# Designed miniproteins, single chains, continued (2), part 51

Each design is a single chain, and the fold is of that chain. pLDDT is the mean over its residues in the fold that is shown.

## One batch from the design tools (miniprotein)

Design m5751
Fold by ESMFold2-Fast:
Structure m5751 (fold): chain A 79 residues (1-79)
Amino acid sequence: GLAEAARTVEAIADAVRPHLSPEAQAEIDKLVGELREAAAAGDRDAVNQATVKLMNTILENVSDAAFDAAIAAVEAARG
């Protein structure tokens, strides 16, 4: 569901946080807030837009290796 998808994206954002500058962390926190609001409203289009913005911001601010490590950490946390 939308809430589960939003939580997955938030977990990825949290996992990349150590690789981000303070400025990039602030932008990610803002976008995570937008994602949470969209998911709470049940607005699928807004969730998709917030997810795209968040993923683009992460990919612009972290290496491919750091992003891959974050995905692996989120998957490991799921069991």
Scores: mean pLDDT 81

Design m5752
Fold by ESMFold2-Fast:
Structure m5752 (fold): chain A 94 residues (1-94)
Amino acid sequence: SEEIKEAKKLVEEIEELKKKFEEFLKISPLDAVSEVEKIAEIVEKFDKEAGEKLREAAKKLLGTEEQQKEALKLFEEVVKEMIEKVKEEIKKKE
């Protein structure tokens, strides 16, 4: 399904973003926030709640080391929820 392919691409983009995020945290937290916001804009077109959670993660990237770890955990949770929703939607159509 094209929907599964798009979901897999989004997961790959988020994983690549995590690597860039680690690099950006060493150089510029603002750049890391910008990248998260770009993903949130894409995600919220399919799932507004997931997009809002990503924006919350972006805000935490400018905080303490603990808040940055919470942001990464929130990324993983959002990705998992999106994949599960896509799989459930496909099962309903099949």
Scores: mean pLDDT 69

Design m5753
Fold by ESMFold2-Fast:
Structure m5753 (fold): chain A 90 residues (1-90)
Amino acid sequence: SPAEEARRLLEEMKKAVDAGDYEKAYQAFKRFIDILENSDEALEALAPEVDLLELQTIFSKAAKVMTPEEIKELAPRFVRVLNRLRELRA
């Protein structure tokens, strides 16, 4: 399911950040955001589970290997996903 794939990507991102592999974290983060943008099921399933501060930390580490153009594209998408996750928790 999209929710199971998103959970797998979240664990992959966490492991990559812990290993200092920010490129792997970035690749997994892009796929994670793409799933949450395209699946209300995944977004609703992850909303009560995901640590939003941890997700922001993962993004900040991934951003270290991104170009300014990649940041300009991905950051607004991440903010929209983050706001939807917050809304579903309220």
Scores: mean pLDDT 89

Design m5754
Fold by ESMFold2-Fast:
Order: C-alpha cells, then sequence, then structure tokens
Structure m5754 (fold): chain A 58 residues (1-58)
C-alpha cells in the first residue's frame, strides 16, 4: 500500500512523510505516462528530467 511505501521511505531512506508522498505521486505519474501509447519518447525524456529536478528538492 502507499502507506507502507511511505513508512519504508521515511524509515530506511530518511525522508520526511511529505517527501515520501511526493516521490510516490511522481512515480505514479511516470507509470501513467509509460502506459499511454500517445506519449512520445521526447515527452518521456522531459518527464524524467522533471523527476530528477524534483528529487533534488527532496
Amino acid sequence: SDEERIKSLMKYAHRSEEKAQLLIDMEKEIQKAMNDPSVSEEERIQLMKELYEKLEKL
């Protein structure tokens, strides 16, 4: 569950609950895009760049 994932990230990765939730939300957004055949390779690259930028802020 998302709650268990959040607890694991807080406990083992030393992330705050807010940061753990944001990471999970970002992972879901990427998975949604990966399952959408209308998403181009350029759009996927852009999404990955945005993910890395947000991870730096976490």
Scores: mean pLDDT 70

Design m5755
Fold by ESMFold2-Fast:
Structure m5755 (fold): chain A 85 residues (1-85)
Amino acid sequence: DKGTEITEEIFKALAELYEEKKKEGRKVTIDEAAEAIVKVLKKYGIEISLEEAKKMIEETLEARGISVEELLEEYYRLVKGIKPE
């Protein structure tokens, strides 16, 4: 299913962003997470704006009561648990 593949690629991209920022001793921002999502979707021929991606992330964070850092940490743990290296 293409939708499942896209979701999985988004999780991977966000997990990679989290890992790179952690190596740098920096925190991830909503802008950086949104940019990663836009890049993945564009690869699959889906065009969304950076503003639209940011709103989707912000709504998820508000609904769950977590930070963007915590959200990406969850995706990082999910990717490492599902796909052994």
Scores: mean pLDDT 80

Design m5756
Fold by ESMFold2-Fast:
Structure m5756 (fold): chain A 93 residues (1-93)
Amino acid sequence: TEEALRAIVEAGRLFAEAVERELKTASEETRKRLIEADDRMMKEVKELAEKGASASEILRKAAEGLREMARLATDPEARRALEEAAELLERKA
């Protein structure tokens, strides 16, 4: 639906904001851990999609990954954006 699509787009925007923030503020070590967490999340999401998992299952897995990244984030606004993105995806799952 249009409403669900808007929520997904908004979650993506919040993710992009968090990435921009961390690129400016995070240490090299924190950036490396965030990249590794994002890579794990994307691999798991792709595996679920390839197995024909429901949209609900895929959105929940993405939300889990975003919450992991929020815990690793050092900038409070980046953390908030990642948490908000995760919540938006969970509400549509």
Scores: mean pLDDT 81

Design m5757
Fold by ESMFold2-Fast:
Structure m5757 (fold): chain A 96 residues (1-96)
Amino acid sequence: MEQKLKDKQIVVVLKELAKQRGLSENEFIFQILMINAGVLDFVRKSKSKTSLSELISKIQNIASQLGYDLKPEDIERTLKYLSPTGKLDELIDILS
């Protein structure tokens, strides 16, 4: 399992996802930032009571509100790629 996305790898993934959705790279990045802000707000309100499954569901719901249909499996894979330990605290630090 990869431990951290490098900037170049993140940019490549974002470009491919934007292209698949027919969006500009800037528009797609902006929407990811909006999802991140919503996830951070959710985690801060939930404190240490949030599970990984609840985080995945929250990301999916915010993405859906922004017009994206993200699969839970793809969200989980991405979170594991960003957080080698799979711990919620590490994910909060990465998303902050």
Scores: mean pLDDT 62

Design m5758
Fold by ESMFold2-Fast:
Structure m5758 (fold): chain A 74 residues (1-74)
Amino acid sequence: MAAEAVAEARRLGEEAAAIAARILARGEEAEPSPEEAARLQALEARMRALLAGLDDAARAEAHRAAMTPLLAVA
């Protein structure tokens, strides 16, 4: 379970990072489109649900896997 949860968290983080990169490419004050905002909200909800089911160690690992791609685009 933990390895699958970490893989899913990484996938969710990579998708969120790709959307963030597209928004940033439009300029410093660029806002998400309604479709981009809805997708980011869906990814956040899925991540929250995933993390809620994990123990502390698995949660920390999954959170790191998700955040790594997001930090790379900032």
Scores: mean pLDDT 78

Design m5759
Fold by ESMFold2-Fast:
Structure m5759 (fold): chain A 66 residues (1-66)
Amino acid sequence: PRVRVEITSLEVERLPDGTYRAVARVRLTSAGDTQEVEVVAEGHPSPEAARQAVLDAVRQVDGTPA
């Protein structure tokens, strides 16, 4: 594919309002260049929902759906 995507860290945190925040650190490799980016999902009703939102965002960048 055009871009290779690797999740290097994934953290889930409970917010004071009872929602969840997920933060993923992602390594993107394209045409021999490597970049690191943060993907953040906030305001989700469960830790699973927050994690899934981040994973879905990362999957969109890869362009190779499962």
Scores: mean pLDDT 75

Design m5760
Fold by ESMFold2-Fast:
Structure m5760 (fold): chain A 74 residues (1-74)
Amino acid sequence: MLSEEEKKEIEELVRNAKDVEDAAKRMLEFMSKVLGLPVEEITKPKKPLPKEKEEKLNEAEDIFLREMLRVFGP
């Protein structure tokens, strides 16, 4: 599970992004750091992620998509 500080950092990176593409890039860099995996391994994993890392990624994705809709939504 993500820490409260990691959740806050996701919200802040979306709010501070220039556009949707910048937000997506910042999110991949953040997840690379949190999971200890290269960006390429997150976007195109060659093996299933361990359950704990998959849970962190899923939680981070939910927060990211929610904040993206709030900041850049129609």
Scores: mean pLDDT 79

Design m5761
Fold by ESMFold2-Fast:
Structure m5761 (fold): chain A 89 residues (1-89)
Amino acid sequence: EMFSGKIKKVIDPRTVEIEFDKALTVDYYSGQYVKLYAEGFTEPINGNIGKNAYIGEKVLQVRFAASDPRFAAIKEGMEVKVSGSKVAG
């Protein structure tokens, strides 16, 4: 339950825009917890959804809860995976 995409834009030292390879099939809500798996990182970065994104959209803003020193390695065009879908129980 990971959504693959790329870093579209680094907005500020705590915020990125991710463009997904496919349109979203679920809604994301501001403040929701996510894990970001970035190219070249061995461990995921914890973050929160910065703005609501809805089914059919391809762009998601992720904001890191704190300044993560690994953020300095995040670049536009990097491949990423985002966790955080509701698992059918």
Scores: mean pLDDT 74

Design m5762
Fold by ESMFold2-Fast:
Structure m5762 (fold): chain A 100 residues (1-100)
Amino acid sequence: SVREKAIEYIEYQIELYRDWAEKLRELDPKTAAQLERLADEYEAILQALKNGEISPEEALRQLIAREEAMAEELREENPEAAAFLEGLTATSREFLERLK
């Protein structure tokens, strides 16, 4: 179902951000902390989706908004991380379009 695919996608994104944060913990603890925060926000969105509080489309819109906000915050201090987040945001937008 659309909901099951959205859940799987969000779970994948959470793991991706947590793995990235772990790799950066010693080298860039500030960016690692920001990525952990993003993953925590995704966990909250995932729970709302699993509980039927929001639609799959709304969940993806909220992910995209948070990815864009984080990319803006990182752009000046870590442009490579910002570019990577922008790539992930594009993937999330493509997934959202395929749900329509």
Scores: mean pLDDT 86

Design m5763
Fold by ESMFold2-Fast:
Structure m5763 (fold): chain A 69 residues (1-69)
Amino acid sequence: SAAQRLADRYGVPVSTVERLLRAGLSPAQITALAEGRLTLSDAQLAELARRLGLSVVEARALVHELRRV
């Protein structure tokens, strides 16, 4: 699946990628976030956190984990 390929590429659980896709991020946006080509504003991060059912701190940590590849 697209989620499994992204999970393998960025060293994150497939469930993490599936959550991001369900929150409305495209595979291209997830790739851009992981590669540092897309940065979220505070407002965009807050909306992502709301969609994921996370705090802003937790959403920021999750996005940061994508970048360790």
Scores: mean pLDDT 80

Design m5764
Fold by ESMFold2-Fast:
Structure m5764 (fold): chain A 89 residues (1-89)
Amino acid sequence: LSGSASDEQMRAAAERIARGETVTLSNLTVASLTRFLSLLPDATKITFNGKTAYTTAGKVHYEGEFYSFSEFAELVTKETDTVTFQRVK
């Protein structure tokens, strides 16, 4: 929904990551993480619960497998609500 501070914060965070900044988000749900993943550039490093994944070609590459944004969001939110993002290239 338009006009929410949450939507503006997600866009601002994605733009900071695109500029090479490290951003950590908390209180993530499957819906909010799925939406945020769709805003990230390719080759964004995702760190959660000591694990690492990367965005690539509209998907997430994690442990040799490719996940849709929603599938990856479900996997992550079962372990943690806090995720760190950094563009690596």
Scores: mean pLDDT 80

Design m5765
Fold by ESMFold2-Fast:
Structure m5765 (fold): chain A 100 residues (1-100)
Amino acid sequence: LPPLSVDERLARLEAQLAEQPGVSPAEREALLLITRAAHESEDPEIAEKLEQAGVALYMHAQSGDETARQVALALLEEVAAKAEEPLRSVVEEAIRLLRE
């Protein structure tokens, strides 16, 4: 196999976390959307906020820390306010999934 990218390593970790009681299918889907959006973003500010949101969601998935989830939501709302389509719709969908 070729060397794993960061996205491939994150996808494998997400698959492992799907077996944990604290990780909902909606949260996993939101993480995948955020990871892809960060990879596709050419704006360093948007990419950085999306990466930080992803880290916060991984912390929530591992610990159940509601503060980490709230941090992720705040970062995603900031990105949604600044992003152009189609990225804005992707981020809004991730926010919707996390609020279920």
Scores: mean pLDDT 74

Design m5766
Fold by ESMFold2-Fast:
Structure m5766 (fold): chain A 93 residues (1-93)
Amino acid sequence: SAEELRKKALEALEKAREALAAGDYDAAIEHAEEALELARKLAELGDYEGALEILDRTIELLKELLKKTKNVERVIGLLLRAIGLKYEIERKK
């Protein structure tokens, strides 16, 4: 359900923020990617509002990770995917 996917996405974002605060940038990136995949599933279910909320939070977190991580290419790739999905959803509204 959309409600369960939103709950899982918010949990993934909380775990990503905790990992970022702890200096575990690889774990933070993995949790951010999980949130992005859950946002995509929300969009596929037609929950555009839920998907956009998760995407905005994921983009903000990925921008912070970009300043900290050595894995710059992976973070840029996730940012491009998140921004692209956000604009695709906004066109469907």
Scores: mean pLDDT 88

Design m5767
Fold by ESMFold2-Fast:
Structure m5767 (fold): chain A 71 residues (1-71)
Amino acid sequence: SSMRQNMIQDAQQTLALASPLLDAAEQRRLQQLVQQLIDALNNGDIEAAQQYAGELQRLLEPKAEAIEAAL
């Protein structure tokens, strides 16, 4: 569906925008979470997608203002 494609695009854009603001360990975690989120969305696993999205938000919370400034 177009909604699933939009969610995947948003996840990929978040990865691109946030990666330069993170250290190497945080970048690896971000890449893992984004990939897991995309995989869950492609498989229709809503519960897994929600959990990975929550962890992604928690990882990015300390950088939220800097990420928004980069938009």
Scores: mean pLDDT 79

Design m5768
Fold by ESMFold2-Fast:
Structure m5768 (fold): chain A 72 residues (1-72)
Amino acid sequence: SMAVVGDVVYRELLSNPNLSKEEMIEVVRSLLKKGLISEEEAEELINKIKNNELSVEEFAEMIRETLLKREP
């Protein structure tokens, strides 16, 4: 389920609080390639990362919430 994927990603991100912006963007791109998020969701997340609007914890929460919203 998308909720399980979101929880796994969330835990992985929280295990590395020193995650760089480039690494966060790579996570977003990986999720987009797998079809787990939309192109629009990916662009919004990348823009917030580039603008220093997200901590690693806030980023992890947003990914988890985005993946939960896509459950069938």
Scores: mean pLDDT 74

Design m5769
Fold by ESMFold2-Fast:
Structure m5769 (fold): chain A 91 residues (1-91)
Amino acid sequence: MKVAAITGVRSAEGARAAVDYAVEKGAEKIIVGSESPGAARSTYFLALEKGIEAEIVEDGEAAIEEARKYGKLVDRVELPGATVYIFEEEE
C-alpha cells in the first residue's frame, strides 16, 4: 500500500497538484496537515473525489509521522504550493 503525506498546502491549486501527484504515484491513502485548514479541506475533498481514503491531521509533521507508520519513504517532491511524501510498505 502507498500512502501520501501532504504538507505546506496553502491554496486550492496546491491541493489539486498534490492530490494529482499522489494519484499518479499510486497512493491509496492521503494524509494532509492542516497548517491551512481551508487548503487541507480542499485536499481532503479532492482525494475523496478520486476514490482515495483521506485524513486531516494537526500539521505537516503529524502527517509525515502518521504516513511513516505505513512504510518507508520512497519519494519526496516539492510542488508549487505543497510538498508530497510517498510511503510504501517494505517487501
Scores: mean pLDDT 85

Design m5770
Fold by ESMFold2-Fast:
Structure m5770 (fold): chain A 66 residues (1-66)
Amino acid sequence: HHMEEELKKLLDEIQKKAREINDELSRFRRRYGRLTLEEQEALRPEYSAFVKKANEEAKKIDELLK
């Protein structure tokens, strides 16, 4: 039971990190969407790389929770 409580605490920390990543993605997408079309086009490679990396990190967390 004590080990289960420690594991639940560790799981909560992992879930907190997953939420932080999702919040960061949401803020980034909102800010990106407010840019001009020219600015969005200029930043498209960086945007794609960031989203891809963030999604990969989120998937790693999801696999860890299985």
Scores: mean pLDDT 75

Design m5771
Fold by ESMFold2-Fast:
Structure m5771 (fold): chain A 79 residues (1-79)
Amino acid sequence: MDKEKLQAAFEILIKPNANEESLQQVRELLGEENFQKLLEKGQQLVPHGALLLAKTPEQQLQLQIHALLIAIQEVLAQE
């Protein structure tokens, strides 16, 4: 994955007002395949208890954003 695009995606998602439009921007920036790979990686890195606590659409969105942030940090740390 492109490091500059990963850094840009991180900047979008770290904002306190990050929402579904922010996720769509990241999806378009990284491409669908890379977006899905990061989301899957992030879900594996998030504690299982956090997945069980995401009961509302807003909480599910926040969990997806958190999972993506963790995955991006992990990928960037490998460089």
Scores: mean pLDDT 77

Design m5772
Fold by ESMFold2-Fast:
Structure m5772 (fold): chain A 124 residues (1-124)
Amino acid sequence: SDDDKKKLKDELKKIVQFLSERFGLPESVRNRLLSIIDEIVTDPEKALEQLVTLIHEIYHMILLEIQTMPPSQRRQEIDRMIQTFREVTQRLREMAERIPEFRKLLETMAQTFEDIIREFRELK
């Protein structure tokens, strides 16, 4: 429904804001995420491919920042990032149950974050 499409976009935009605040994402990256989300209801397959690509780009930016940190600070930052991505994954899976039309898309995004969590755990 149109209400479900609006709820999807609103909730995904809240996730972008949460990630932007937690990771200090550049405004250009935040704007790219928001732009892709605006297209999600018109071309969900293309939007999903672009979101997965951008999520991996963000992951690599975070890795570069972590690599410059002292070992003790790096471990704490990795734990913080794992917690943040776990919260996002849970929220995406909750939305997949509430909005079945977008279940595959939301589950694919959740899986992308779970793969990133696994990679962060391997750094410990």
Scores: mean pLDDT 84

Design m5773
Fold by ESMFold2-Fast:
Structure m5773 (fold): chain A 65 residues (1-65)
Amino acid sequence: DAAATARAIAAELAGVEPSDAQARAIAREAKRGRGDGTGALLVTRLGASAEQAERATRALLEKLG
């Protein structure tokens, strides 16, 4: 489940807890290989730092892209 994977990575690497809808949105951007879109969701919607978002985005693109 891509949304469950996105939620787990966001919690582990970005320290944020996305809702089901946010996890689906993150998974969708990552599956399309969209690093900028993935990182922007983590920062602007969930309040992750730039460093946390960078680490989480790399893992999300590796697992889901």
Scores: mean pLDDT 84

Design m5774
Fold by ESMFold2-Fast:
Structure m5774 (fold): chain A 69 residues (1-69)
Amino acid sequence: TVEQRLAEARARYQQAASQTMKYLQQLEEAIKNKAPQEVIQQLKDQYDEAMAQRNRALAEVLALEQQLE
């Protein structure tokens, strides 16, 4: 059902949101500790990819919510 798909999509979004926060914290800590530029860039790339995954999961949630009456 749409309701079951929505519950699964919300679970995926929560997981992606948690992962995004984890990478953000790692990036902030690296900047604070003046890590090498290559390390900071790698963490930025990971954070950006995690944000993209989170945004895709959110789009799925919104599309399924739109299908509900």
Scores: mean pLDDT 85

Design m5775
Fold by ESMFold2-Fast:
Structure m5775 (fold): chain A 75 residues (1-75)
Amino acid sequence: SKEEEMWAEMDKILAEHQKRLQALLADPSATREQILEETRRTLEELLELLKKYEAPQEHIDIVQKELEEVEKALA
């Protein structure tokens, strides 16, 4: 189903995010800004995925708000 396909793509996005985040957290030279930018990237990918699969507006709104909070923290 389209729902199962969406969940599989979401799992891939989250798995890649976890790998990149763990690498940043293991790096003593990594900045808070780099961690926030990694989170922003993942939220942008999730937002596009939800829009692609026409997910409920409530779910899109939640991810959009989280993205706005991360962007605010980067400003």
Scores: mean pLDDT 87

Design m5776
Fold by ESMFold2-Fast:
Structure m5776 (fold): chain A 78 residues (1-78)
Amino acid sequence: SKLLEEAERLFDEIAEAVNAGDTEAALEKLRELIEVVRRAEEPLPVSRVVALALIAASTGDEELTKAALELIRTNEAK
């Protein structure tokens, strides 16, 4: 699925941005991933979503953590 390929790319880009300390880029990409999940008919693998949420929470940034929680909730609603 093109949406799954897009989600995998965004996951990698978010992880790279977090590792680089680029919180703004990570937040922008995480918001893009939430929109991909909203458009998808099927949920993303829970393991991938949880891994990303842990990466986001590791930054200590409140906006990233809140966006990661929104990603989890959006994916769970599928």
Scores: mean pLDDT 82

Design m5777
Fold by ESMFold2-Fast:
Structure m5777 (fold): chain A 82 residues (1-82)
Amino acid sequence: MSDILDGIADIYIALAKLALERGDFEGAVEMVKKALEIAKQSGNKESFERAIKDAKELAERMREAGHPDAAEQVEKYIKEAE
């Protein structure tokens, strides 16, 4: 079960990156939220730490792209997941 959840979390991070590349910042935030929730549910520390790291990197990219509101929402989800 946890291995499947780890894979699903990775898919949501990949979808968030794709949304960000397309300029869909709202969609990217939603995908990151789902990835963090699923990674937490997996109970796998390595998967969760990877999701947190990827989410932080995506938040930085959102700020660099001029979308601090989206970055702040991702940072809020990271804090809520921790």
Scores: mean pLDDT 83

Design m5778
Fold by ESMFold2-Fast:
Structure m5778 (fold): chain A 75 residues (1-75)
Amino acid sequence: SMAEKEEILKRAKEVAKRLEEEMRRQLIAAGVPEEEAEKLAQDIGQHIIDRIEELIKQGKLDLAKKIISRLEQLL
């Protein structure tokens, strides 16, 4: 359903934001310059969103949900 696809995408955006924040923090702690850490973290977050959107387009909703749930558990 459209509502299910919207819920999956909303969850993907929320988990991507949390991963971006954590990755930025870890990269800065490792000595990566702040601007480079922020850009890399944002790129990774966007790639997660893009991949989930692609899975939704392919009708692979269960796979998208499994990926999001596992990422949520790691955070």
Scores: mean pLDDT 89

Design m5779
Fold by ESMFold2-Fast:
Structure m5779 (fold): chain A 64 residues (1-64)
Amino acid sequence: MELAEKAVRLLGSSDPYDQSRGVSLLKELYKEDKELALKALDKALELSNPYGVESAKFLREQLE
């Protein structure tokens, strides 16, 4: 859960480098625990951050 929380936080950042890191962490989390990664994606969608939401949608489409 700690890794998922960090990924969501990074995706919600206004810094594009943090957003890219958040996506990378979610991909790593998905390899270890698919359910946790999907929950993190759902949380990122709730943040209503344009870049975070877009990244979460792309990743969700690839994983679901």
Scores: mean pLDDT 70

Design m5780
Fold by ESMFold2-Fast:
Structure m5780 (fold): chain A 63 residues (1-63)
Amino acid sequence: MKKIELSEEEQKALGILKALRAAMPEPVSDEEFRENSLKLAKRMEKIGFTVEAAEKAVEALLN
């Protein structure tokens, strides 16, 4: 497990990504999940979820 320090926004993004992954009915590869999460971040930027925060959160989730 890689030790990653997350900002408040990155922790919020991590929580969202964990919930989304847990709710998936079928297994998704880590690469596919990362790519989809970055695309989702652009749509959610209006609520303070940035692509940079999503990328860092995915790194924390997968490592």
Scores: mean pLDDT 68

Design m5781
Fold by ESMFold2-Fast:
Structure m5781 (fold): chain A 100 residues (1-100)
Amino acid sequence: MPPALSPQEFLDQLAGLLTNFINAKTKEEVDTIVNQMNDLTLQLLRSDLSASQLQQIRDEMRRLFDEALGAVKDNPEKAFQLGVWEGIAMIGLTVKIKAS
């Protein structure tokens, strides 16, 4: 069966949301994008992806996170919010991989 959510589809959606996050200028825009990133993460955690696919996603998420963090380095509030999301997402992924 084809997977319900592919690794590439997830990563493409995340990259788009991170770009929107970097460009967001208001608290309301940031809050909306963070909620969308959380929803996308929950979709990933509810997926039927294999442990190997989840590990691939985790490695690419780290790369995308590092790029996004570099882009917001001069904004400590955005850097904090991005770090909180990444930390929670990585914990969720680690738990799912270990349960697989």
Scores: mean pLDDT 82

Design m5782
Fold by ESMFold2-Fast:
Structure m5782 (fold): chain A 80 residues (1-80)
Amino acid sequence: SRLDEIKAAVDQTLDAVYQSALDEQLSLDQFRQLLDQVQQAQLDTLRAQGVPQADLDAVQQHMSQLIQQKLQEYQQWLSS
């Protein structure tokens, strides 16, 4: 489905952002700010493409869960 395709693209984007943050050795605050910027940019792009609000809400929930997981993983990496 279109929603599944969007979620897969979001997963790939957030994985790439996570890897870049690790490679650049960003602080937790810098990584959090970057994830917030990426989330807003992704939602704005999808809205501009005419994705319905119900699908945008589902994508936002999916992204928020992934962002929380990646922040936790990044914090653990920084603490090791």
Scores: mean pLDDT 89

Design m5783
Fold by ESMFold2-Fast:
Structure m5783 (fold): chain A 74 residues (1-74)
Amino acid sequence: MTTEASMLEVAGRIALAHGDYETAAGAYERAVELDPKDKTALENLRTAYQHLADQGNEEAKKKLEEVEKRLKEL
């Protein structure tokens, strides 16, 4: 069951609410590893990467594009 993925999504959402985009991205990355078809986790991961990319994180920009492609293929 994907209970662990759901727990990571909740942790990620709390991190997003606190503006901790690095922690949020990490939590959602783990959630997506456990459930690669979880659209909600992928959408929230996209949001976290978008904020990091806006802060000048070049690696987050690349990961953002990968997540967007993955969402389109679901």
Scores: mean pLDDT 80

Design m5784
Fold by ESMFold2-Fast:
Structure m5784 (fold): chain A 57 residues (1-57)
Amino acid sequence: QLNAVEKAIIDFIESKDTVTAAEIAAKFRYDSEEDAVRDVRAILERAGRADLAQKIV
């Protein structure tokens, strides 16, 4: 159900205590911090890992 990129995003966030939107956008090549947060939140919800959204600041 998750592709390799989605899995890498989840693993990255899980490995951190906190992650900024800018850090995610830079690492996964999003056009904006807003795009990164929106996409990542959707991925986390689909994966049943909405708990990890609390790490995004």
Scores: mean pLDDT 82

Design m5785
Fold by ESMFold2-Fast:
Structure m5785 (fold): chain A 70 residues (1-70)
Amino acid sequence: AEEEEALKVSGNELDLKKRASEAKDPEKVEELLAEIEELHEQYAATTDPAERAKIVDRILELLFQIEDLL
């Protein structure tokens, strides 16, 4: 996934949080959102573009899992 694209998808977390209450498994959605928050902290702590891209890819995987639950 492209770095810019993954950051755009991460920006949709607020929409996903709003939809969590209507999700098939709201508790699981909240867990996945918490993992994404941890990944955001890791992203902020790194300066290497390649490492950032890996973190962004992990965030995208979690966001796709959340979409499957909505």
Scores: mean pLDDT 72

